# Designed miniproteins, single chains, continued (2), part 76

Each design is a single chain, and the fold is of that chain. pLDDT is the mean over its residues in the fold that is shown.

## One batch from the design tools (miniprotein)

Design m6788
Fold by ESMFold2-Fast:
Structure m6788 (fold): chain A 71 residues (1-71)
Amino acid sequence: EVTELDPYEQAVLEELRALEAAAKSPLEALEAQVPVQLEALRKRGVSEEELAQFEANAAAGRERLKAQEAA
């Protein structure tokens, strides 16, 4: 009934949080976190299509953050 994160997923979340805390901007946080998230997805055994979709979403996220910073 209650869903808990796996210890590996919890460790990844802690690493992502540390990277965000160290970053000076949301864009820097995204750029630091993307490689960690990709590695986590690979270890989970997600499909190549899902990995490609994540990379595409990350690229779109960078463009959005740049646009928001410029606005």
Scores: mean pLDDT 75

Design m6789
Fold by ESMFold2-Fast:
Structure m6789 (fold): chain A 56 residues (1-56)
Amino acid sequence: SEEAERLIKEGTEAFGAGNYEEAIEKYEKAAEIGTPEQKKRAEENLEAVRKNLEES
């Protein structure tokens, strides 16, 4: 959906800015409402944020 695509983009922008809590929130919502393809992308991005937090 268009909304899920926007949420993925906003999550990526938040992640790049170091706003991890916002990035997680956006990606979680995108995974919940997205198409199967958008859900996969959101889940992959969410895992990237989680891994970054563990490494930081």
Scores: mean pLDDT 81

Design m6790
Fold by ESMFold2-Fast:
Structure m6790 (fold): chain A 70 residues (1-70)
Amino acid sequence: NDAARSARAAAEAAAKGEAAAGATGSWQMYLNSPNEEARRAGLEGARAGRAGDAAGAKQYSLKAFELAEK
């Protein structure tokens, strides 16, 4: 439960970052990105969330967003 809650908080934080950047993106955008680095960062974020590492999940999710935005 704590891991799922942390992953959700990271998802909401990245969505707010996307809105601030003027994007309408969601986590699924980086998983389907043609940029392999963006996809890798998204998978690392999912791994961190599953392990209960909220800070890591947030960091990788933001990185995936930045890479996908290019």
Scores: mean pLDDT 57

Design m6791
Fold by ESMFold2-Fast:
Structure m6791 (fold): chain A 68 residues (1-68)
Amino acid sequence: MSARESLEEALRLLEEGGDRAEALEHLGQAVKESKDPALKEGATAAGEALLRGDVAAAIERVREALAA
């Protein structure tokens, strides 16, 4: 799975109110697989927001990363 695909799957899970632990795993995969600093930084920031329980911030960070 590419970094972008992992981010898209994380976004889908977060927007649908799915399993947040599964979304965190997809964000972690995006960080590991990404060679693009913007995607890596966005995925990291989204994961940190999700660990704080801030789902809205996590969604925004993933959307920003995918738009870049």
Scores: mean pLDDT 82

Design m6792
Fold by ESMFold2-Fast:
Structure m6792 (fold): chain A 58 residues (1-58)
Amino acid sequence: MKPLTTEQLGQAGQALVTELGWSPQEALRFVQELIDLQEAGKNQEANKRAQEVLDRAK
């Protein structure tokens, strides 16, 4: 699966703060976790986690 772009990572972090009421520190930790998953080659897992957050924010 294609890795998440910087824009997609930013959108996920912003959705956590603005739509789900997460703290900026919690949102940053989540974005770092997505980056770590992509660095480990787990692009599908990273995309799934980002999509779950975006779906919850809608």
Scores: mean pLDDT 76

Design m6793
Fold by ESMFold2-Fast:
Parts: sequence; C-alpha cells; structure tokens
Structure m6793 (fold): chain A 112 residues (1-112)
Amino acid sequence: DDSTRQQYDLYLRMAERALKRFEELGKLVEEEAKELDKKDPELGKQAKDVLKQSRENVRRSLEGTAEEARQSGLEDQQLAKDLPDKLGLARTAAETGFAFNSLLAQALELKA
C-alpha cells in the first residue's frame, strides 16, 4: 500500500509537470503565432490551428477522465474523493505528453 501510494504520487508529480510544461509551451506558441501573423500570415494560421487542436485534445481528455471517474464506483471516502482528480491529472499528463510532442514538433517546423 505505501509503495503503491509512493508510485502513484510520483506519477501524479510527473503528470503535473507535463501539464505545466504544456501550458507554458501553449503560451509561447500563442505569442509566436501573433508575431508570425504579422510577418507570415500562413505560418501564423498554422501555429494558431496547432494550438487550437492541442487545447481541444486536452479538453476532451479532461472530459473523458471526469466521466470515467464518475463511473468508477469509488466508495465514499476522503481518499476516494481525491483519487478521481489525481487520476484525471495523471491521464491528462499522458495525453499532454502526446500534445506536447506534437506542439513542440510543429513549433520547430514553424521556426525552420
């Protein structure tokens, strides 16, 4: 139980860091898209489209995780109340990892 809790806490921390990195990268892409829009409207549009798609992917992941948490059948305990939120963050981090890699690849392509 204790080792399982420690592994879960580590995963949660990794998930939180991945989500934060995604949010920070999203802001950088948004700033770059505004700048690119003035120099190259086509590249600016591509950057905005990538950001919009990434935000939509994160939104769908969060909604799906919330639905699964509601359907989980967890018993009425304080830990059970916290667990869906933590599972949501962990799952969002996995999805964010894919979105982060895609967004990073697109940002690098836009700067090339």
Scores: mean pLDDT 54

Design m6794
Fold by ESMFold2-Fast:
Structure m6794 (fold): chain A 83 residues (1-83)
Amino acid sequence: AKKLLEEARKRLEELLKKAKKLIDEGKEEEALKYFTEEAGKIIEEAEKEASKIPDEKEKNELISEVRKMAKDALDKLLDYVNS
């Protein structure tokens, strides 16, 4: 569980850096599309790994945390666009 959250966090941080670089290059629409598609893949992989957790509450809390991290990263990207 902890390793899965740490992996998802690192992947989302790297994704945010790459998306911000695209925004700096004037490719705002490409950055948002790229971020959304790749963040979706990160969530799907985390959900697949979480499906191995037998405790339904622990599984749901882990999936919720990954989704929250992805939303927080998207919010940071949108703030960067509007800066």
Scores: mean pLDDT 82

Design m6795
Fold by ESMFold2-Fast:
Structure m6795 (fold): chain A 80 residues (1-80)
Amino acid sequence: SKIEKLLELFRRRAEEELARTPEEERRRLELEIELFEGVMDVVIAVSKVMNEPKEGERLLIKLIAKRFGVKPSEIVREVE
């Protein structure tokens, strides 16, 4: 599903960022990643309850784009 591709993209980008992060800053980044994953889990859960998967996808694209400082169109291109 597109949601699974978005989660895979987020995980890949987060792993890359962690790999490039100095050891002393890594714990902060790990916490930020955990908090962001929690937000994404809420978006997915709400979209399932509302039976609105496209709205969940749209919100995840926007959140991931903002988190990595890229345009939503870049995220869309990577998962389509």
Scores: mean pLDDT 85

Design m6796
Fold by ESMFold2-Fast:
Structure m6796 (fold): chain A 76 residues (1-76)
Amino acid sequence: SRLEALRAEMDATRAQLREIQRKIDELKKKLEEAEKNGADQSVIDAIRDELQKLLAQGEELGRRYLALHAEIRRLG
């Protein structure tokens, strides 16, 4: 059914959001460690670039999750 398909997609989106949050948390720790240890600016910039990409992906998935939630609520 459409409702079952939407719930499955919502669960998959939630799993993707959790994975992205885990990667963000790991990169934030890596960035903090690199800054404390005086790492090369190119290394710091690479970590920041990857963090920015993951934040953007998380925002897109978050919007998708909210849209799926609204559709499920609309169906009852």
Scores: mean pLDDT 87

Design m6798
Fold by ESMFold2-Fast:
Structure m6798 (fold): chain A 78 residues (1-78)
Amino acid sequence: MPSQEEIIDRLIAEARKRLEEALKDAPEEVRKQILDDFEEEAKALRKLALQRNLSEAQIRAALDDLLAAKLARAKELA
């Protein structure tokens, strides 16, 4: 059975990959800024998920919200 940390780290890695793919055609400065912001917020989410013992579904929903916010911000910067 995967640990809580393994589940969180896998979901964050999947979200990061989706974000990187979505931003691959973005200007380098925008891509770097959005990815840096994502890493800081993902780190905070990881801490919260471990403290609150969030389910995989709750973590996935939070990451989907984070991705949507980052993609919206990237559009504003482009």
Scores: mean pLDDT 84

Design m6799
Fold by ESMFold2-Fast:
Structure m6799 (fold): chain A 80 residues (1-80)
Amino acid sequence: MEELENLQKKIEELKKKAMDYIGETARKVAEAIRLRFEAEDLRKQSPEADEVYARSDELFAEANETDKKAEKYIEEIKKL
């Protein structure tokens, strides 16, 4: 039954891609949160605080995009 093996391989590939994007999203969110704490500390002392905050926002935007990619792969698995 080659059909079942092919389906299992497809599910495994989609799971790996979803997990990779979930991991990337988690890492970017963690970094963005760290940058926000850094920006708050700098906000009292430096105009650079706005730049660090902007970097944090950029990482959250990137995390949102990788999360959407993970969601598409998860949805593809659900349709199989």
Scores: mean pLDDT 81

Design m6800
Fold by ESMFold2-Fast:
Structure m6800 (fold): chain A 116 residues (1-116)
Amino acid sequence: MDAARAEEILAEIVARAREALARVRALDPALPQAVVDAFESAAREPASAATIYTILEQRALNLEAGRADRPAEAPIPAELQRRAAEGDAAALEEARRIADRAIEEARRELEEERRR
């Protein structure tokens, strides 16, 4: 059960990270292929998938808002990353929840900035 659940959660994170990377590439066509390949590789690894998804989604949101200067942060605890690497479905689900929260906060900050 847990192994199948971990694979399902990882597949969802990977799909979202790939969509975010496609958006980043559309807005930054000068992004080197080696960097793209590194992001694609890291997004498929359980330990780094949630981190890469968080970074890429925030970068896509920043570029879409014309804020290439804005940093992208991934507040995923190292303990959750290590547990995810060992196939812990609960750790992957918690990492995904932290990622979604960080992305939602970044989206709110960009919306507040549009009102300035």
Scores: mean pLDDT 84

Design m6801
Fold by ESMFold2-Fast:
Structure m6801 (fold): chain A 117 residues (1-117)
Amino acid sequence: VEELIREAERALGEGRYVDAFLAAAEAAAEAGSRLVLTIRGPDGPLAPEARAALDRLLAALRRAEELGALEYEFTGVSAAVTAETIETVMGLIAGALAVAAREGLKRTELEIDLVPA
């Protein structure tokens, strides 16, 4: 667990958000921690970079769910979002997973709105 947490924190510091997320999710799963995530995000046409970032986020969420580290609800809303915003949110979720694993928290709840309004 401690090694995976260190890997996640290092990856976050290096801007490797996918690697950070996956390491943090594995650490949380090993610690018996579960993050319950409600995320409101873009649904509709996006710039190619934003679409690629969203696809990476959704793949990471699915992987964390498979590991038992995450339960999530994704609500789509029609709005423009940047790749930078999506990547920042991936980092925030990875950080939450790493903290939950480190602190031995059994359940943590997080709400994220990628579409402020």
Scores: mean pLDDT 80

Design m6802
Fold by ESMFold2-Fast:
Structure m6802 (fold): chain A 72 residues (1-72)
Amino acid sequence: MLSHEEANRKLRELAEELVKETGLSPEEAERLLTRAYILVKEGRVDEARELLLAAGVSEELAERIIEALQSL
């Protein structure tokens, strides 16, 4: 299982991919991933998915982000 520190590194890698796909700033991408992380931790996976899609993230990348967050 990934540690919280390892998870933050994975989130940063996913934030870079998100920036490339959506054109969001790195700061906006990190804020978005942090919000998605909180929702996933609460078991609100559908809300996390909706949040990512609303920001212009592809369904494929959104699912990968959610799976990475759930591995924590």
Scores: mean pLDDT 78

Design m6803
Fold by ESMFold2-Fast:
Structure m6803 (fold): chain A 76 residues (1-76)
Amino acid sequence: SEEELEEARKKLEEWVAAGKLSEEEAEALLLAKKAELALKEGDVEKAVEYAREALRLAGYSEEEIEEGERAVREAG
């Protein structure tokens, strides 16, 4: 839900401020949460888009990103 996304965002911002995560790591985790929520709503295309961006920010290869996209599509 939107509330779950806002709670995740606040928690990630706190961890960045505390030096426990980089801003880029927090952005990747937030995108992963957005992908999870989109998949729960049945919006597979949106989930794929968020998942690809999360994996890219996390430093995964294009081959790994393509594999992740297939997994998200199969889960939806």
Scores: mean pLDDT 81

Design m6804
Fold by ESMFold2-Fast:
Structure m6804 (fold): chain A 70 residues (1-70)
Amino acid sequence: AKERARKLLEEIVEALLAGDYEKALELGKEIEDMIKSGEISEEEAEELEKEVLEKYEERLKEALEKAKAA
């Protein structure tokens, strides 16, 4: 359950970085459904989100700096 949620969160970040907002929304709904079904808790989802954002920190910073320069 947690591993699947982490993978979905990673795919959401990759989709956002690629500009694929439709895919990010679809994957976000899957995570919402997992929380509603009790497969993961809200607290577990928050911790996984933090872990994934830390993993992608350099790529997110690069994208932000590039956006500011444009």
Scores: mean pLDDT 77

Design m6805
Fold by ESMFold2-Fast:
Structure m6805 (fold): chain A 69 residues (1-69)
Amino acid sequence: ALELRTGLSEEQQKTILSGINKVMEYVDKGDIEKAKKILEETIKKLEELGASPQVIEAVKKHGEIIIKK
C-alpha cells in the first residue's frame, strides 16, 4: 500500500488523515472541484509543516487516484 505516515510528526499525520478524509467525502458527494481544492490545501499545509518532498508527492498521488475514481 502507498503509506508514508510512519515516522511522520503528529501534526503531519493529522494533516494527511484529515485532508484525505475530506477529499474522499467530497468525491463521494460528486464535488470533484471541492475535492481538488482540499487536496491542494492539504499539500500546502504539509509544505508549511516541513514535510519531505517524498511525503508531499505520495499524498498528492494518493489524492489524485481517489479523485480519478
Scores: mean pLDDT 77

Design m6806
Fold by ESMFold2-Fast:
Structure m6806 (fold): chain A 89 residues (1-89)
Amino acid sequence: AEEKARLAEERAREAEAEGDLVEAELLRLMAELARAAAEGDFERARELARELAERVRRVAREELGLSEEEAEAAGQHALRLGQALIEEA
């Protein structure tokens, strides 16, 4: 779990170096979530999973110009990925 957090941070640095600041921010949030889960702070990890979902929805709608339906689906997908990371910890 902590190793997955490190991998996400490494990918975030790569995305930032490529100029993809949005991807870098999302990957940093995923790393924080994975770290919270690894520490056994499942309440914080669930809160971070919800924040990740909301941020993905907002980015998809406001920055990528996707429809409300597409942005909602992206946010729900991100929430499920966050929950899966918690279950693996």
Scores: mean pLDDT 76

Design m6807
Fold by ESMFold2-Fast:
Structure m6807 (fold): chain A 87 residues (1-87)
Amino acid sequence: GKKATPGEGEKLIEEGKYEEAVKLYEEAVKQVPESGYHWYMLGLALYGLGEYEKAKEYFQKAVELSKDQPLLKKLAEENLAKLEELE
């Protein structure tokens, strides 16, 4: 884990730097594939890029991995619902 930048990816998304956020979170999910949070953030970055099918897949992954994290699960489910409204 990055000691100095736990929120760096969130800042990249906020600044519209979605490609950089994707790169950061792809590495994060590769190192910690059981982290629902990293899958959720990767989904948000892909959503920002308009990669809706991949975003939906990764939000679903985040829901599955966050069964013991009710807030994260709710956030991932809410973003899945938003993607379904676009279809």
Scores: mean pLDDT 79

Design m6808
Fold by ESMFold2-Fast:
Structure m6808 (fold): chain A 79 residues (1-79)
Amino acid sequence: SATEALSAVETVEELRAFLDGLRDGSIPVDEALRARIRAFQRFAGLEDDGVPDAATQAAMLAAAENGGVESVKTLLGLR
């Protein structure tokens, strides 16, 4: 599942690969992941449409660079 793929992410490089997978359709955005993305978007002050658009992905990468990948997982409600 997309949640399992996200749980396996440990580095910013792996996060970028995960986000690329969402963009190219290799990783399907299921309802659980969409709800997690909405939670992150609300925290980031973005439109909470659940779509991993360029602005959402840029915000996730910026959060990971500042607080580590675990910070992004927490904001996505994964932990």
Scores: mean pLDDT 82

Design m6809
Fold by ESMFold2-Fast:
Structure m6809 (fold): chain A 75 residues (1-75)
Amino acid sequence: ELKDKALEAVVKAMELAKNPEIQRLLTEAAQAIIDGNYEEALKLLEKARDMAKNPELQKLVDEAIEYVKKVLEEK
């Protein structure tokens, strides 16, 4: 369920992202979450956050990061 919430946040971030590079990083992060590669997903999300200039996009990426961190802490 934390996995589903993380994935939902990434999908919402992808919808808001206009930058193709950020959208690519978010797409790769979503795939990493689906595959259970949470450490890789975290790395990709952190890179997307650093590139994001839009506060709304940053908030969605931060939400995804927090859900991924919670999954890692519970394993």
Scores: mean pLDDT 83

Design m6810
Fold by ESMFold2-Fast:
Structure m6810 (fold): chain A 89 residues (1-89)
Amino acid sequence: DELEELAKRLGVSVETVERLLVPLALSEARARGDEEAVRRIENKDMEVIERWAELPVRELADAVLNTVLRKTKDEEAVKELRKRIEEIR
């Protein structure tokens, strides 16, 4: 399983790759109009998934933290969410 190999290389769970990294890589590639990257990610190209997920994971983490802070005013929840996301590398 290509996703399992990527999870092993990144030191994360297969569930993290499938539910977070692959969707983020797809969204970023589509947003930038890179149809070649989109096709390669859809075909489970581990190298392309890894590269395209790196920036949007960090950007998504910041966006989610800002949204949670604004709505809940709970800084403890923001800290826990950031810690979980940072474990993805």
Scores: mean pLDDT 70

Design m6811
Fold by ESMFold2-Fast:
Structure m6811 (fold): chain A 76 residues (1-76)
Amino acid sequence: MSGQQALDQARDLARAGGVDDAVAHLDLADQAYQQGDYTSATQHVTDAARAMVDAGALTPEEAAQLATRVSNSLVS
């Protein structure tokens, strides 16, 4: 999938879980991605995944899988 599609899917998941902090981080990741700042985009994806674990929306394993999948899509 494209990086944009991966970010959109992650944001939809965060919204469905009601994790406002994760949504905010994914909005920053989207802005960084659109500017070609893949390092900042990847960091914000990682921060969003952590926020989802802290909120109980994802397990640490699920969060690691999501962060890896999204980050790989950003640099593909």
Scores: mean pLDDT 84

Design m6812
Fold by ESMFold2-Fast:
Structure m6812 (fold): chain A 72 residues (1-72)
Amino acid sequence: DDIDRGVAEIGIGVLRAVRPSMEKELPPESYAKVEELIRKAEEALRRGNSKEAIELVKKAIELENKALAEKK
């Protein structure tokens, strides 16, 4: 629905906005995996699968947080 689509769009937007910082801070392999999850989330939205897109956004954020914590 419109709410789920909006949540997914905001999530993808945030992930894209922090992309330059993540590229600098994350190991290349982790950054590539996050980029793949963002791409899949965008494809899910294109198919109208907003809930799947939200799940992929959550996985991307979780991966970013895990990779950043491992560098601390």
Scores: mean pLDDT 83

Design m6813
Fold by ESMFold2-Fast:
Structure m6813 (fold): chain A 71 residues (1-71)
Amino acid sequence: MELAERLAREGERAYEEGDLERARELGLKALELDPKNRLAAQVLARVGAELHLQGRDEEAMELFARAEASV
């Protein structure tokens, strides 16, 4: 779905800009529209890794689980 891919790309850009909350929201919306969207899963995994580095382990684990469920 083109919309899911666009949201995933916007999420990746938000992550690159340091906006983790926006990256998380966009990645989750993209996965809701297309559960097999690999870019959305990658965005959520990247956000999860950053949250883990900040000590936000519970939130990180939830995002990793969502990313893995897309495969």
Scores: mean pLDDT 81

Design m6814
Fold by ESMFold2-Fast:
Structure m6814 (fold): chain A 67 residues (1-67)
Amino acid sequence: NEEARKSLEAALESLKKGEVVAAMSGLDEAIRVGEGEEKELAEKALESLRQGDVESAEKYIREALEV
């Protein structure tokens, strides 16, 4: 899904800049338009950010971009 991928890439770049709120917005969009494993990984990334776990969030976003 091209739209989900674009949102995931934007979320990853936001996290690299320390912009957690922007990253959460990107993940919300990726979840909204994504499907299957990509959506599930985006949901895990968002939950990790809600728990303050930025490293796990980055890992899940990278995994989602590989599907």
Scores: mean pLDDT 85

Design m6815
Fold by ESMFold2-Fast:
Structure m6815 (fold): chain A 87 residues (1-87)
Amino acid sequence: MEEVRGRLRAAGDAAIEAVEKNPEYVESAMRALIETARAVAPDEVQPELVDVARKGLEEAIKAYKENPEKAIEVLRRTVDEMVRLVE
C-alpha cells in the first residue's frame, strides 16, 4: 500500500501543478488520476478509489465553469481522499 499511496500522491501533485499553470487541463488531469487508480490499486480498493476520482472529475468540471480556483480545490480534495483510502 505504501507504494500505491506514493504513486497516487505523485500523480496528484503533478496534476495539481499542471492545472495551476493551465486550468483547462483539469479534465485531463482528473482522467489521468482515474487511470492511475486503475493501474496501481489492488482489486479490493480499486472500485472505491475510482469512484472518488470519478466524482472528483464531475465536480471539478462543474467548478471550472465558475472559477478555476474552485476546480483546483476539488482536485486537491480528491487527491487527499484517494491517498487517505490507501494505508
Scores: mean pLDDT 81

Design m6816
Fold by ESMFold2-Fast:
Formats: structure tokens, C-alpha cells, sequence
Structure m6816 (fold): chain A 89 residues (1-89)
């Protein structure tokens, strides 16, 4: 069980890094990055790590502000809502 949680967290980190790489492309792939960020957050929550999902959402929100991307801002809000729901369950 603990090894499975660690593998989920490692996969979440990989997806987050891939999402960041999509944002560094020209033109930036905001929709592709948003999908990867949602998947990474879901894996963190599945691993029982809502704090990492919350940090990811904060970072994505900041990237949305810096790039003036409504897609990233909305993605950050969706992830934060999922974290809040997981903490209440």
C-alpha cells in the first residue's frame, strides 16, 4: 500500500513536469498542460496526498496569472475544489 502511494506520487510529479514542458513550447499548449495538471492532482489525491495537490493548484494558478491564461486559472480552481472535497470526505 505505501509503495503504491509512492508510485502514484512519482507519476503525479512526472505528469506535472510534462505539463510545465507543454507551457514552455511555442506556442504554449495550455489545454494539454491543463489536462496533465488535472491528472497529476487526481493521482496526488488517490495517493492520500492532498497537500501536494494543493501546492500544484497554487503553482498552476500562479502560472495562469503570469501567462494571463483563463484555462490555467480555471484548472487551479477545479483542483482546489477537488482538494477541499477530499478533505471533507
Amino acid sequence: MEEERERLREEARRLYEEGLELLRQSPADFEGAAELFREAAALYLEAGDPESARRLARDVGRLGDLTNSPVLRETAREILAAVEEALRA
Scores: mean pLDDT 86

Design m6817
Fold by ESMFold2-Fast:
Structure m6817 (fold): chain A 101 residues (1-101)
Amino acid sequence: MLTPEQVRLVVNGVLDALIAYAERLGMDELVEKLRSLKAEMDQLTPEEALEKAIDFLREAREAVEKYAEQHGLPKEVRDELLRDLDGAIETFELLLEQVRA
């Protein structure tokens, strides 16, 4: 079973990767929201942090689809970002199961 510190490191690593990708796409609003989420998670238990991150990423997925439609993002870029978000959600759901075990 992962320690609380190991869970926090994995979650922060995934969020940092998403922040870097969003910055390259110029999605400043998503970058700021992800940074705010990271700051908030430092004050939560690992279980609470994972639950909050999962909920946030699900909302971000819907926001990305709307942003892509409004700004005409290339299909390949949209599909890559949505795949990265879906992968992050799946990773955090698996970590949440480990924390709850």
Scores: mean pLDDT 79

Design m6818
Fold by ESMFold2-Fast:
Structure m6818 (fold): chain A 65 residues (1-65)
Amino acid sequence: SMEEEARALLGEIVDLINQAEKVNPAIGAQMRKIAGQALEESRKQPERRAEIYAEALEQIRALMA
């Protein structure tokens, strides 16, 4: 379901933030900002939650490249 997809994407985001904070706190902080903006947007548009989290995950992964 879309709810299950959104939860899986959010789980990946949280895992990446936790990994990044152990190695580079500055990158971790940037990831938290992206995740925070995605959470706020998903509250305004719950029907787009999975899409919003997928876009946030892409931005977060780009910070690790």
Scores: mean pLDDT 86

Design m6819
Fold by ESMFold2-Fast:
Structure m6819 (fold): chain A 66 residues (1-66)
Amino acid sequence: SAIEYYNRGNQKFGAKQYNEAIEDYNKAIELDPNFAEAYNNRGAAKANLGQYNEAIEDYNKAIELD
């Protein structure tokens, strides 16, 4: 389910495995395109990788959906 991928992504994020976290958040969003928290946390992972423009896009999407 979307929440299972989101939770797995959060575990990877906590482990500083940002690329792997993004993969799991991508799957959560694929299953639930309205999952605001998954966009927000994917943005945070992208920001940790220096992908600031992509992070801003995800944050804006999270705000739009909330």
Scores: mean pLDDT 92

Design m6820
Fold by ESMFold2-Fast:
Structure m6820 (fold): chain A 58 residues (1-58)
Amino acid sequence: SAAEAEAIALLEEAIELARQGRLEEAQKLGVRGYLLAPDNPEVQRLLAELAEVFREAA
């Protein structure tokens, strides 16, 4: 669906922002992406990847 495609794009952008150290912006995009398609397996995979980047930054 369009919502799932948007959710994936938002989470991919969130991961890139997190890798740049833009953690607050990454968190906002990540939450938005997750809320659009929380049950999508690709969204869940990308959210887990985003969480790992955050753990490395801590």
Scores: mean pLDDT 87

Design m6821
Fold by ESMFold2-Fast:
Structure m6821 (fold): chain A 100 residues (1-100)
Amino acid sequence: GAEEAAEEAREAAEYGAKAAKAGEGKGALAGTAAAIAAIGAAKGAEIAARNGDNEAAARAARGAAEAARGGAEVAEGEAREYLEKAAEEAERGAEEAAEA
């Protein structure tokens, strides 16, 4: 449910941070943006969980996934791999919240 979306968004934030450290130029900026989006999504999902709003949690996680996927398109090498993992974790959180 919404708690799982918050946990997966936190995992996505960790991968975004790894992408920022591994990336250069645009890849580093993309990793930073993905991490910030995922942190916001995790906070939003936590608030949604307290209110029993699984739909809001799913939307927050999808936003984080979209940010990470967009970042992966401009990143290269290891930074791209981390951004793809960030998107996968955020997408998983969105699916878990939507199924609840």
Scores: mean pLDDT 83

Design m6822
Fold by ESMFold2-Fast:
Order: sequence, then C-alpha cells, then structure tokens
Structure m6822 (fold): chain A 103 residues (1-103)
Amino acid sequence: SLTQSPSTVVAAEGEDVTLTATSSSDAGDSIGWTFQKPGQPPVVVIANATTRMPGVSDRFVGSGSGTVHTLTIRNVKKEDTGTYFGVNSKEMVAGQGTQLIVK
C-alpha cells in the first residue's frame, strides 16, 4: 500500500511545502508524483523519485528512497493548488492524494 500525509496542506504563497508518501514495502526509486487540478486530467510531475518531467518547474523536488518518499514544492504559487498523488509504478498503486491550497 501507499499512504500519503498530510491529507491537506494550506500554505501562503511563497512558503515551502513537503508532501510524504510511505510505502508498506521498499519501493526503491519506483515512486512518482502526479498533479491534478480540479476538472483537469492528472499530469506526471516527478518520475523515478527525483526526475522532473519536461515543463515542470525547478521548484518541484522529489526525494527519498526505500519506504519514504517526499515531494517538496518551494516558493509555492497559487497555480500549484490541486491534488498531488504519490504513485508506485512497480506495484501499480496510488496513494489517496494530498490537497494543496495556496492562499
């Protein structure tokens, strides 16, 4: 399984936020992060724990290995508001999502 925390983050514009995904077994580098805006399809932002997808801002930093992986968003902007899903590509499971609200 893949568990995300926290379930909701409320941040002021310009703050740094960290989202965590915890797997029940060693995932190695098989954790990625997907971002979904309301009413839009999800897009992959981080693959293989640390690889930013083309067009994704350098403010998005994936890290971690083994059972704990994090997505850090530095200097959050209002456009970052939405739901972030950790995804284990090896087990083909996703976490429940973390909602980010930027004010």
Scores: mean pLDDT 86

Design m6823
Fold by ESMFold2-Fast:
Order: structure tokens, then C-alpha cells, then sequence
Structure m6823 (fold): chain A 55 residues (1-55)
């Protein structure tokens, strides 16, 4: 279903953001870390909503 594909894309995005967050941490870029963390929270919320919808 398209919801499964969307969940997969969100999971892939979260992995990529986690890598970028580590790089930003090493660079001391607190603004980018905050941005990536906010997006990760948004992805988590979307995945939770999709899980409730499938159930």
C-alpha cells in the first residue's frame, strides 16, 4: 500500500538526518542540529499517526 511506501521513505529520511545530525555535532553547528532534531520529531509523529491509522 502507499502508506507502507510513505513509512519506508520517512524511515530512510530519519536515517539520513541522523547521519547529518552527527556531522553537525562534530562541526559544532547547533542551528543545524536543532533543525534536524525538529524534523526527526516530525517524522516520529507522522510514523505514529500512520501506525494508528493502519491499526
Amino acid sequence: SSMVEEARKLNEESVELAKKNVEADKAGDTEKQKEYNKRLEEISKKLREKMEEIR
Scores: mean pLDDT 80

